# Ledger of designs, part 2: designed miniproteins, single chains

Each design is a single chain, and the fold is of that chain. pLDDT is the mean over its residues in the fold that is shown.

## One batch from the design tools (miniprotein)

Design m35
Fold by ESMFold2-Fast:
Formats: C-alpha cells, sequence, structure tokens
Structure m35 (fold): chain A 160 residues (1-160)
C-alpha cells in the first residue's frame, strides 16, 4: 500500500526534524549558561578591582592627613607659617569632607550594583558596574593629583 509507506516516511522525517530542534534548543541553553557565567565572572572581577581602587583612595587620603599633621608640627617655628598652614588647614577639612562623601556615594553605588547583579537584568548590572568603575577611576585620579600637589609643596618648602 503506497499510501502506508508514504505515511511512515513522513513520520520518520517529522521525528528527525524534532530531534534536530531539540539539539538546537540544548545548544542555545548551553550557550546562554556559558555566556552568563562569563558575564558574572567579569562583574565579580570589575567589582573587586573597583573595591581595591576605593581602598587605595582611602589610604591615600589617610596618608595626606599624616603629611598635613607633620607639616603642621614642622611649622611650629614662625607665626607667619602658622597662619599659612592655618589657612591651608581650613581648606583641607572641607575638601576632605567632600572626598569622604564621594567615597561613601561610590560605596553605596557599588552595593546597589551588587544587588542589581543578584536580582536585576545582566545588562543593567554591567552598565552600573562600568559607571561605578569610571567614577572610582576619576576619584583615584583626583586624589593622586592632590597627593602630587602636596608633595611638590613639601619639596618647594625644603628648597627655601
Amino acid sequence: DPMKEALERLKEEQQRIYEEYKRLAEAYQKYDEEKGKEALENIEKQGKETLESLENAKKNVEDMKKVAEELYKAADSTGETKRTVGELAAVVPDEQARLVQLLDDLTASLKYSGDVAKNGSKVEATLSVSSTTALAESATREIQALVDAASRSIEELAAA
């Protein structure tokens, strides 16, 4: 019965198409899992690098405090040096409070990025981490420029 042979061939072709679709679906799931792991590892790595940059920025601010306290102790020899150090000491607390606030805002942004990475979309997590890293790099550069300015002022005072 040629009609029965045609129906069996049609069932065999449908079965092959179904197995090929199943293999394609399994390959797509495996690709999404591998890309998902790579994205999470990159977010964890960037988060660690940003936290290390933030800790180095805090240390640089603490080292600037020690240098300012040493300059204040060294300036104990003349009333005019005490005025100039007193005027510099009045500017340093306000700029230091601003740097501490920037570091607290970055720390809050990092915590938010971590919570978005756990509970949010992968795209929002990646954008939030990249933005926070750029802010941390900017803050680190500004703090380093302040350290370099303080070091030059010490060298100029040692040459006078």
Scores: mean pLDDT 60

Design m36
Fold by ESMFold2-Fast:
Structure m36 (fold): chain A 65 residues (1-65)
Amino acid sequence: FEVGEVVVAVKDFEGRGPAHLSFKKGDKLLVEKVLDSGNLVARSLTTGETGLVPADYVESTGEFL
C-alpha cells in the first residue's frame, strides 16, 4: 500500500477502539499513512472519518487521489 492510494474493504470491520476506523465491505478508503505494524491510517470516502485500518481487511484498487 502507498499514501494516496484508494483501497476497497473486502469485509466488514468494527473498530476495536476509538483510534480504529469502522467500515463495511465495499467501502472505499484513502490511505493517509502506512505504519510499520502493517496497519494503515485511512480516511473513509463514505463518511470522511479517519482511523486505523488493518491491512488484511482491504485490497488495493490501483487508484490514487
Scores: mean pLDDT 78

Design m37
Fold by ESMFold2-Fast:
Structure m37 (fold): chain A 62 residues (1-62)
Amino acid sequence: MVGDVYEATADFPKLGPASLELKKGEKVEVLRVLNDDWVLARSLTTGEVGYVPASLLKKVPA
């Protein structure tokens, strides 16, 4: 999971300063897995870093 590229399967709103805003189809790099529900990721579109639900993300094939 860490270092892999994932795609957002749905839109995710900015819930606070620590969360990441995503649109469906955006690519992110997973930086850290926090628990089974949340990951810390970087948006490859905006460069922003924040927390997103792990269930939102689908692994992109290499």
Scores: mean pLDDT 78

Design m38
Fold by ESMFold2-Fast:
Structure m38 (fold): chain A 115 residues (1-115)
Amino acid sequence: SPEQEKLEKEMVDAIRNGDLEKVKELLKDERLDVNALNTRGRSFLHLAALYGHLEIVKELIDYRIEKGLNLLPKNALGVPLRDLDGRTPLDLAREYGHEEIVKYLEEFYKKYGIK
């Protein structure tokens, strides 16, 4: 819907700008599709990792855990872990030199048995 497209745009802008409080506000809006993908197949988690915003990466992961949403590469119930270029959020963090996010996501993947 036009309302969902507006919320997705606001979320992308907040992630790009590192606006953690706006991200938290938008995640409370039930009309937001938290599983939205852009034209490159990138989720909000991909974008947070790409732009280097560690606290937003954490917030998006914590939100998914709290809501029982899947971060694993299963087509049922979760956002695809890989974009159209086959990149994960971890791959994007490595490519763009975001060492703190790389460390956080590697520790997260290890803790939850993500291979």
Scores: mean pLDDT 81

Design m39
Fold by ESMFold2-Fast:
Structure m39 (fold): chain A 74 residues (1-74)
Amino acid sequence: FLEIREKLLKEPSPRGLFAKFDKDGDGVITAAELKEYLESLGIKVSDEEVKEMIKEADKDGDGVIDYDEFISLL
């Protein structure tokens, strides 16, 4: 999780970083989108690890990460 956070912080803009996950432009990141992006960076994560990341950031309990929740991961 900490190493993943460092990879995310490589992007100079949190908004630009969020846009890299949110390929559909719907304003939320799903577990599937997060996993796909991390794998595109060469980071292999399990479904459990991705779910833990979502739960850590998902303060609303809706099962997705919005922009405000995403900022809390950085």
Scores: mean pLDDT 67

Design m40
Fold by ESMFold2-Fast:
Structure m40 (fold): chain A 72 residues (1-72)
Amino acid sequence: AISEFKQAFSLFDKDGDGTVTIKELGTMMRSLGFNPTEEEINEFDIDGNGTVDVEEFVTVMSLKAHHFIQKD
């Protein structure tokens, strides 16, 4: 659910400004049971700032969360 992703994001958002670093993003996704590649983690950084906004994270996760779990 989208609300679960927002809640997980907030736990890693130290300042509460709605952003996390790409390094923290990888750790957060693994803690949620996903296994993203380094390239997939970099794709979350649409703005190129080295940080990911909560809306960007939620949008990508809602579209690709099951893709990160899927293994052949």
Scores: mean pLDDT 70

Design m41
Fold by ESMFold2-Fast:
Structure m41 (fold): chain A 72 residues (1-72)
Amino acid sequence: SDLKKKISRLIGTELRIIGLELDLESLQKKLKTAPESKKPEIQSKIDKIKREIDRLKKEKERLQKEIDKLEK
């Protein structure tokens, strides 16, 4: 059903966000102990992951609203 497909996509999106948040935590810890010469590269990776998390959170909110409408 359409509802089941949207729920599956919501779960998949949530799992991707969790994975990226774990990667973000790891990179933030690495940034604290990194040499100054390596910090810009690590910060760039952090910024890219933060942008992807933001994108996925917006997708999750859209999917949740669509699911909510189908349950009414």
Scores: mean pLDDT 86

Design m42
Fold by ESMFold2-Fast:
Structure m42 (fold): chain A 59 residues (1-59)
Amino acid sequence: MELYRAVKDYEALLPTELSFKKGEILEVLKEVNEDFWLARSLTTGKEGYVPKSFLEKVE
């Protein structure tokens, strides 16, 4: 499981995107391009596209 932590809050601009708060843990499901990944929030269980620059890998 590829786990990442949000380094800052993000508000979704499109219905296919996922909103999240700083410190939220996301599971990356697919790396679709250089800017956005498909992820699932472990807090809410919701899936959507997230900007990868807002995430850091959990060690």
Scores: mean pLDDT 82

Design m43
Fold by ESMFold2-Fast:
Structure m43 (fold): chain A 93 residues (1-93)
Amino acid sequence: EKKKKAEELEEKAKEAEKIGDLITAANLYKEAGDIYFELGDYEKALEHYKKALELYEKINNKEGIAEVLKKLGELYESLGDFEKAKEYYAKAE
């Protein structure tokens, strides 16, 4: 159920990206990343958060950048990489 929702969000994100709706694409990639993180699929969560970050940076969305950097910090904490987590939390401020 949750995995299917994440896959649907990923497909919608790709469609938004194709039509140049980068804010919608970034928001959808972030939401898909959140679901994968909740499912413990850290590799998929990381992939989707990085895509969201790239798109938010491209459009200079400071709020989106900060939010995704915090999510990446949480993800690296869950992976046991506390040094990397601290780096991302610092960047989010």
Scores: mean pLDDT 87

Design m44
Fold by ESMFold2-Fast:
Structure m44 (fold): chain A 94 residues (1-94)
Amino acid sequence: MVDEEGWTELHRAASHPDPEEALRRVRELIAAGADVNVLDKDGRTPAHHVARAATPENREAYEEILRLLKEAGADLSVKDKEGKTAVDIFFENL
């Protein structure tokens, strides 16, 4: 479930570089009851990983993933070790 970095399957799905696969897998894991607020060793939630994977070209798909996480109870106000929320990172990458 969790590796040495503290990553769950949801962290891995959220960081997937293919937005279509990321969206599909995140939906599956949320439906399976994955903890959307789980932190890795850097204090990052799955939402932080979605924000880090976002690009201007794939923005729409990653915005949808963030919305799904938010609807599933994700706390988007969580700050990582660098003091950044998922929203802060998302806008920095665009």
Scores: mean pLDDT 79

Design m45
Fold by ESMFold2-Fast:
Structure m45 (fold): chain A 72 residues (1-72)
Amino acid sequence: MRREEAKKLIEEAKEALKQGDYEKAKELAEEAIKLDPNSPEGWTVLGQAYAAQGDLGLAGGYYMESILLQNE
């Protein structure tokens, strides 16, 4: 199912973040969001990857999307 595939990609993206592979984390999180755009965790991981690369503006946008989804 797309939701469970997205969750797996998010878990892999979190591992990439722990390893310092921010590009891989971005790619995996972006793929997860394409499969399930309603995943707050996916948006959070994407924001964390962008923040780690110094793109605080994009990171802030992704964190906001995560927060908005959690308020449903």
Scores: mean pLDDT 81

Design m46
Fold by ESMFold2-Fast:
Structure m46 (fold): chain A 59 residues (1-59)
Amino acid sequence: GPLYRATKDVPVHNEIVLALKKGDILELLREVGDDLWLVRSLTTGREGYVGKSLLERIE
């Protein structure tokens, strides 16, 4: 899917939200809602949900 970069750190706080480090590269797997995306981290290999506003498209 399309590639995105995390714009800020997101700490671990639950099992459904993917923890992020600023600069992590993420692949969009599915748009679940207007602001909620299922992504895979290419940095860690983990999958989880993120707010799309936390991501910027790289190509």
Scores: mean pLDDT 81

Design m47
Fold by ESMFold2-Fast:
Structure m47 (fold): chain A 159 residues (1-159)
Amino acid sequence: LEEERKKIEEEIINTVLSAKRPVLLVHRELSPEEKKIVEKIVKKKPDLVAIVPDSLKDSETVEFLKSLGIEIIYVPSDPETGLIDKEVLEKVLRELKPDLLVVLGPLRKEELRMLIEIAAKLKIPLLLVVPEGIQEEELAELKELAKELGVDFTVFRLV
């Protein structure tokens, strides 16, 4: 039944809404479920900001975010690998001073490692929302890194 999924969605939404300055990192096309969560957040926090790699500028996801009135900050990405520029992302996060960085979707290990390192430097709590089917062992090394660096790292799985 849809009840367990609704509870997880509501927990994610309530966690984001409890932050004074949440910032979204959207590094890929959003699923319909992720779009639903973003719509519910923006209705209660219309000043929401999204960081998006410039590789997504002409995407359906960016048009969706614009339709909600969400402020979009574009960061450069490597055209060959699609990896976000670490130095520019760190600079943007220093300027925004978020009290929660919300990451939607599965990241490559290199990107998640980069985010944990930035979060450690800036002392920003991380909330990662992953789709169903991502393996726990894929996150084990990165959960250990977050613990070693003293990063508040919360993971929710969409069912």
Scores: mean pLDDT 81

Design m48
Fold by ESMFold2-Fast:
Structure m48 (fold): chain A 60 residues (1-60)
Amino acid sequence: KGVELTLKILELLKEEGEASAKELAEKLNASVKTVNEELRILEDLGLVKRKKDGRYVLVE
């Protein structure tokens, strides 16, 4: 797990306001599985939150 992928996910969420794992994977040219794994770690760290519709947002 590269720090570069983590930083790009956070930057895209900052720019877009919210995104699904699929949308992030498409924009980052990464697998949905890898993006989901990173999002789960970021959610556990309290940096992102999963909405009821499955999209993720930054925690301010």
Scores: mean pLDDT 80

Design m49
Fold by ESMFold2-Fast:
Structure m49 (fold): chain A 84 residues (1-84)
Amino acid sequence: MVESLVDKEETREAVKELAEEAKKALESGKDPKLALNHLIVAMLLASLAGDEETVKELKKAMDALDKGDIEEAIKELEKAIKAA
């Protein structure tokens, strides 16, 4: 049987957990760098899994963080969690 080089279900759980931790860091209002680090790792894992929609939403959250729009970043993270 052809085996996937990446376990998509396991990767989705990891992406979801990282996105949820990024959201919590942003909701604390004090740690946008920690949130950004979690976002980068989640985006890399989602990309490896071929989850283009989740990557797109994570990228929007990252762009919102770069602009200092914490509320928009949280909304995009919630969409990424839902897509994963």
Scores: mean pLDDT 76

Design m50
Fold by ESMFold2-Fast:
Structure m50 (fold): chain A 66 residues (1-66)
Amino acid sequence: SSLEAAFRVYDKDRDGVITAAELKEVMNTNSGKNYTDAEVNAIIAKADKDGDGKIDLEEFKEWMLS
């Protein structure tokens, strides 16, 4: 599957961005672990170049390829 297909799984609202809340939900559902808001925000901060607390498709691709 393409990176775009993976992005669509995380982008629940189909806004073209992944929020901290959406990432937290997917990570907790798929990993069986209970990630905190602080842990999820730390992950987003590594990919989010704009500091908006959201990951767009290009930031997601860069994070996945790094």
Scores: mean pLDDT 70

Design m51
Fold by ESMFold2-Fast:
Structure m51 (fold): chain A 60 residues (1-60)
Amino acid sequence: MEKLARATKDFEALTSTELSLKKGDIVRILKEVNENFWLVENLKTGEKGYVPKSYLEEIK
């Protein structure tokens, strides 16, 4: 089963490894890397990158 999450607020990437998101964007959780960051894919754009976990809400 895919793990999906929604961006709860806008996130602006500060590095090339991070992914910018807009509030309401749906992402696929690829890897829960550590306590603070998840590696995700934006389902609208297909772009991948790290996003702070605090910006995401898991969809069940």
Scores: mean pLDDT 82

Design m52
Fold by ESMFold2-Fast:
Structure m52 (fold): chain A 71 residues (1-71)
Amino acid sequence: MEKLSKELLEAARNGDFEKVKELLKKGADVNAVDEEGRTALQLVAREHGPEAAAKMAKILKEYGADLTIQP
């Protein structure tokens, strides 16, 4: 199961939303963090910007991620 979570974070870093959804369906941990403590949402925001981050947040929320957005 740890392997699926690592693949999820890698897919997020690459902006591969289809792969992220596929891995979540296989049971990857939606709240997983990478070696630097970054979530899938944070990785997408850093690499691909706010529009990609919004799309990722929608996907992660569908699978039960606890997302807190502050102004």
Scores: mean pLDDT 75

Design m53
Fold by ESMFold2-Fast:
Structure m53 (fold): chain A 160 residues (1-160)
Amino acid sequence: MAAVVEAARALEERVRQVLNELQRKMGELKASKEELEDFANLVYLLQLLSDLVKETLRELGLSPEDALVVHALMLGLLTISLLDEVAKTAKDEELKKFAEEQRRALEEDLRRLLELAGLPEVAEEDRVKLVSNPSLEEYKKIKEHVRELTRRLAEALRAA
């Protein structure tokens, strides 16, 4: 348990660093106003979905330690999806490569936390897909998928 909780905190800190480094890199590359607005919308969506994960974990009555582990896993998965959307929509090839490099590094940190938690890898088809400007219907589907994946990870962690 102690090593899993430490790895979960390290993953949450790594997500904060990745988002700050990406924001700095967009500024250095003089990213367009549109790309900066799309990134700000993705970060805002990530924050809303992180709060939804915390709400879902409170409803499930997890321990503070288990809730931290599942929250860190969900935050990692959502940030990987944010980096995929940035890499896909980036007009600058250095920004694209940078997002792909940060994505790969965060996938290794996520894999390590899953292994330490005794959890299976989350299949790519089961991952939440973020978009910078979701419709109301797309946003509802994203919220339902986040809740379902949060429950599945919480149940799997209780069984490990």
Scores: mean pLDDT 91

Design m54
Fold by ESMFold2-Fast:
Structure m54 (fold): chain A 70 residues (1-70)
Amino acid sequence: MKLDLEQFKVLLESLGYHLSDEEAEVAFKTFDKDGDGFISKEELKEVLQSLGYKLSDEELEALIKEVREK
């Protein structure tokens, strides 16, 4: 599963993290190691852990699916 920048921002906002466009872009670019414009589930898990948000793999997968279906 992969998220683009907009989906990434929406997911963080749903968790109560309000990033500016600049902050979201810098975070996204840092974890988008392939430079393909998408963050993988594994990279997203690292982002959330760095923000102090501890999600199980199941909770993270559910959030990714919900954001991608919109």
Scores: mean pLDDT 74

Design m55
Fold by ESMFold2-Fast:
Structure m55 (fold): chain A 120 residues (1-120)
Amino acid sequence: DREALGRRLLEAAERGDLERVRELLAAGADPAARTPESGATPLHLAAKNGHEEIVRLLLETLKAEGLDVNVANTVPGVGATPLHLAALAGHEEIVEILLEYGADPEAKTDEGLTPADLAA
């Protein structure tokens, strides 16, 4: 079912399994699926873990579907976008890719921090 596909997509994106991400998206997995505990999307997980090619694939999919690349997670007191997580993790190439696809460099966490604040 679509919920099971979404869970598998989140797992594959976190792990860095590019071929599994391709298969799951082709099977109709929701590219905006969210983890129940943190509200993280596949883009959050791939960006946090440095999976550049998966980030590109997810951004192309989200753009084609007209979906937002600036979705905040629901971690209490955080509210981080994928750009915040890439910056915090020091993934400079992923930061550049996210900005190319329209990620908001002025987006703020629940504590008022921008991606640049987290990179320092």
Scores: mean pLDDT 85

Design m56
Fold by ESMFold2-Fast:
Structure m56 (fold): chain A 104 residues (1-104)
Amino acid sequence: SKELRELFRETATKLTATAIRLIGRLIENPDDEKTKEALKLVLEALRYFDLGSQAFDAGDLDKAIQYLQKALDYLKEASKYAEKDNLDDVIAGVEKVIAALKKA
């Protein structure tokens, strides 16, 4: 649906913005091991979110849900390292996409 595609787009934008913020923090403090781990996990989440989006475009809803669940798992793990960079909005975004796909 148009609404579901928009939700994918908005969530992708939030996830990308989160990665950019973490990169900015590492430029200011290159020795921040927690921010390095958070960025690594957020980049894995972005990869799986992209795979989920591609599966959705191909009409494979089960595969899309599986990839998005992996993205969500990486984001929840990243939140343990990124306390100053609140990931709640991007986590909620991915959860909403998964919920919408399960109703489709």
Scores: mean pLDDT 87

Design m57
Fold by ESMFold2-Fast:
Structure m57 (fold): chain A 64 residues (1-64)
Amino acid sequence: TTILAVAKEDYTAKTPEELSFKKGEKLEIKAEDAVDPLWWKATSLSTGKTGLVPATLVEVVEVK
């Protein structure tokens, strides 16, 4: 199962493991990577980069 989410706000990565993104950027998250309540492993559909994103800064728009 795949989760499609959209960034609510701009975010700048604070560590190499985190993903920087812009408000409105589309992010793909595997359901297996969304088990932590604070951080999800996401792939930017705009850049193809993968990293940890704050779960509170993304809005889930579709689950496949």
Scores: mean pLDDT 78

Design m58
Fold by ESMFold2-Fast:
Structure m58 (fold): chain A 65 residues (1-65)
Amino acid sequence: EVKPIAVAVALKDYTAKTPDELSIKKGETVDILEEIDGNWVLARSRTTGRTGLIPKKYLEVLEEL
């Protein structure tokens, strides 16, 4: 199992543009699993359990683990 590096909340809705991306709604909590680059993270939704890429600008980090 992949351990998260941070917990974050969605600042706004994001709709996945590719199958590798994560769709998320404002206020949804995610586990950040990996930083891909300066603009993208690999995250897992705590609501759906789905994992995917999301732009960092859509997330606010609540806790670094």
Scores: mean pLDDT 82

Design m59
Fold by ESMFold2-Fast:
Parts: C-alpha cells; sequence; structure tokens
Structure m59 (fold): chain A 55 residues (1-55)
C-alpha cells in the first residue's frame, strides 16, 4: 500500500539523515527534538508527493 511504502521510505530517509548529520536521538533536547520533528514532517510531505506522482 502507499502507506506502507511511505513508512519504508521515511525509515530510509530518517536513517540517512541521522547518519549524515551524526544525530543521536537519545541526546536531543526538547527544542532539538521539535526541529527534528519539523524536518521529518517536511521529508514525509516530499515522499508522499513523490508517491502520488508515481501512482
Amino acid sequence: SMEDELKRRMIEALEAYHRENNIDTSKLSLEESKEHQKIMNEKAKEIEAELLREA
């Protein structure tokens, strides 16, 4: 399903983002966690738009 594909691509994007930026999610402050969530939400919108174009 598109939902499962979105989740898979989000996991891949999350792992790549963490690796490229040396992010340790267990050590994020509250404000850092909020910014991280904003970045992930924007990536999710981009991936969803790509999936809609592929459909």
Scores: mean pLDDT 79

Design m60
Fold by ESMFold2-Fast:
Structure m60 (fold): chain A 70 residues (1-70)
Amino acid sequence: GPELEALKKKKEELEKELKELKEELKKLEEEYKKNPTLENIIRLIATSLRIIGLEFEIEILEEKIKELEA
């Protein structure tokens, strides 16, 4: 139904954001290697934490979708 479609759309949006954040993380890792500043370390940690949170949110959405499809 509409709720299942909305959850699938939300999951797709979060997966796109996760992909973008992982690319950002790679760029931050390269920047950190060139310029190991406190600011670059903080950005690297913050981005890594955002990725972890987003992966967890996607996992919860996957479980909800699976239950509604059962």
Scores: mean pLDDT 87

Design m61
Fold by ESMFold2-Fast:
Structure m61 (fold): chain A 90 residues (1-90)
Amino acid sequence: METGLHRAARAGNLELVKELLAQGADVNAKDENGNTPLHLAAREGHLEVVELLLAAGADVNAKDKNGRTPLDLAREEGHEELAELLEKAA
């Protein structure tokens, strides 16, 4: 089920991501498609949100229902700087 952290990460709302993590939100929660918040931030190109989620213990190697990692999604969308960050974190 999609959580508040999924929506905040997809929107690039850095402040809300910080607040939800401080409240104990599960950084590795999966939505209906197997996406973690890190997958959604990576797909949308939200670099600062990706950095915050990784610092909070996000699983960089998590796979969605199609076997895609956050790195795969960043590459598909052409987010080169973000893809480089995720490659180094893996």
Scores: mean pLDDT 87

Design m62
Fold by ESMFold2-Fast:
Structure m62 (fold): chain A 55 residues (1-55)
Amino acid sequence: SPFSGREQLAYYLVERDGYSYAEVAEILGVSPATVRRWVERARAAGLTLDDVVPA
């Protein structure tokens, strides 16, 4: 995958599991702004829940 494991995990936690940016930031040890940027980059690159998240 073109994204790091943490970037993909952040995307999954926000988009699939409904965690907030602040919650994901606490889990991953980064800032909420970093989580927001990772999620925005994943969306911009065409990542969707249908493509990257297991059913």
Scores: mean pLDDT 72

Design m63
Fold by ESMFold2-Fast:
Structure m63 (fold): chain A 64 residues (1-64)
Amino acid sequence: SARSERILAILELLRERGPLTAAEIAEALGLSQSTVSRLLRELEAGGAVERRRVGGRTVYSLAP
């Protein structure tokens, strides 16, 4: 599904270039920031992604 493809793309991007903000992920993948934010929330709840504050920005990375 499109959702599964988007999730895999986010995880691969974070593996190669993370940590990244939701805005940076949205720009890199050509998705809306609202779509990326929703998917990141789901991935964080599922334990696949971690959220941290760095220098006043919210960044996301793959969970260990």
Scores: mean pLDDT 87

Design m64
Fold by ESMFold2-Fast:
Structure m64 (fold): chain A 94 residues (1-94)
Amino acid sequence: TALTLAAGNGNVAAVQALLAAGADVNAKDALGITALMAAAASSSPNAPAIVKLLLNAGADANAKNAFGLTALDLAINASNAAVANLLAAAIAAA
């Protein structure tokens, strides 16, 4: 989706604009990938900011892709400690 591309590319302004336009924060592509997962797998320095935006918009931190992986799994695999900590906190609070 446009939201997953914006999130994966670290484009904060595009993520904000798409969410304001009513984009489905939990939309999945053909592989079950959400915008939250794309942000978590991203090497962008904006990934933590985008993860916060998506979680505040109601993104499901427990969603699994076609490989059974959550956004937290992807953040750990990407060695993104800031994103992993945000996702772990969101899962614990839910």
Scores: mean pLDDT 79

Design m65
Fold by ESMFold2-Fast:
Structure m65 (fold): chain A 85 residues (1-85)
Amino acid sequence: SNALHQEVLELELEIGRLEAEYQKLKAAGADLDSILETLEKLKEKYRQLYKLLENSDPERAELYKKRIKKVEEEIEEIKKQKEEG
């Protein structure tokens, strides 16, 4: 549907902005809270896109599923760093 296509495009744009922000924060040595907040937002947007693509484009959905796992691993690493500081 047109609504589904529009939602996918909007999520892809939001994801691109969040990925760019995440790389910026990492390069700048930003605080762990800012990095964590951005990664949590990325995880949510990847999950939304995965659900939308699961039935229409399962190969693309699988790529986002892998990205979700990587982001979850990075979130756990940062949470551990915050607890150990």
Scores: mean pLDDT 87

Design m66
Fold by ESMFold2-Fast:
Structure m66 (fold): chain A 91 residues (1-91)
Amino acid sequence: SIVSVSASFKTSLPEEDAKLMAEALNEAGKKVIEEVPESGLLSLSYTVEGDTVTYSATYDEEKLNAMTEEQIKKVEEIMEEQGKKLKEKLA
């Protein structure tokens, strides 16, 4: 089944840092969709407006629950790579 979730929250991060984090998360989501389609992730977006962060995600729950350890590791590697890029931009 296809599940869609969305949420908004306030952040204590400077807007510039929040935007860099949102960009990194959006890039990670794009790579997961392209490189690990078995994850079931269909869309992911983070947007920043002032102190408010909004995210929206759509995913196939059956695929997410069926991921192998190898597929989970691939997702983790994508997340780590984007985290390293974010850390360089924040330094």
Scores: mean pLDDT 83

Design m67
Fold by ESMFold2-Fast:
Order: structure tokens, then sequence, then C-alpha cells
Structure m67 (fold): chain A 66 residues (1-66)
């Protein structure tokens, strides 16, 4: 539940600063990161924290490209 809420929040944040297409790409990358960490046996809290960090990195990268 925390992971899903974090991804949803990150997508909303990205959609405020970036295009809908870019926000969708960010959501896909965040889900990929979450799935990989879950497969490694990370806790829901650890996965949510990693997703939040990754979301910041991806949004910052896209803003720097402009």
Amino acid sequence: MKVEQTIEGARKFASLLLSEEEAEEIEKELRKVADELINQGKSDDEVAEAVEKKAFELVSEKLSER
C-alpha cells in the first residue's frame, strides 16, 4: 500500500512539472524499481523510500533536459 501511494504521488508531482507522456514514463520506471526491490525481499517501507528518491532523480533529470 505505501509503495502504491508513493508511486501515485510521484506521478501527480511529475504531471505538474512535466508532460503527461513524461509523467507516464516516470511511473513505469518507478514500478520497475519497486518490483526489483520487492523481488530482493525489501520491506514495503524500504521500497517506498527508494521509489521516492528515484522519483526525485527522474523529475530533476527531465527538468535539466529543458
Scores: mean pLDDT 79

Design m68
Fold by ESMFold2-Fast:
Parts: sequence; structure tokens; C-alpha cells
Structure m68 (fold): chain A 80 residues (1-80)
Amino acid sequence: SDEQINKIKEILEKRGLNPTDEEIKSLDKDGDGYISLEELTDFMKSLGIDDEGVVKEFMKRADKDGDGKISWEEFIELLE
């Protein structure tokens, strides 16, 4: 949702990152409310975070059920 996109943007901007609305929207290309490992990896690289260990650890902490995808709510919770 637009509210979730705005929340993520605010959190990242407070951390000195400048994500575009398009980059944040690319986290959920299918519009199904879930972020895949591939989408998260691409997003992190767009922010200059290309450390595979960091992306993998982030995904592992957010993906509580181990299905290789995370919800917008889990992603926002992990960023806070």
C-alpha cells in the first residue's frame, strides 16, 4: 500500500539513504503483498548494499516461516 511505501521511505531517509518511490515499489512487482529474496536483493543493491551476507541475514530474520518471501509488515518491523 502507499502507506507502507511511505513508511519504508521515511525509515530509510532517516538512515541517510535516498530510495526512489519506484525502487521501493520494485520490492513487490507482483502486487501480492510479499517481497521475494530476488526483489530484496535487487533493492539492497540499488541502495549500495551488495554484501550477500547482509541481504541473506536480513531475509532470514524477516522470513519467519522459511518460504523465501516476506510480507510488507515483516519488512517494516525489521527496519524499525
Scores: mean pLDDT 72

Design m69
Fold by ESMFold2-Fast:
Structure m69 (fold): chain A 84 residues (1-84)
Amino acid sequence: ASDAELTRLWDLFSQGADTISFDALVARMRSLGLSQSTIDRFVAEARAADTDGDGRLTRDEFIAVMRRVFSGAQIRAIIARMRA
């Protein structure tokens, strides 16, 4: 996925916030119809990226997790669902 696509995805998930909580991420992913196994994988990578241990992701941490968990095609599909 391109940096522009990941930035767009961050804007859609964060809704203008500087950080996003794990609880908010899980809730948004469930609303998008993502499987529990996919959500669990994302949470595991998010915990590894959360170097501050505050239960929140910054934009850069979120983008890094998205690149590890999802293919470019999957990221585009998520963006399309959030724009529908």
Scores: mean pLDDT 79

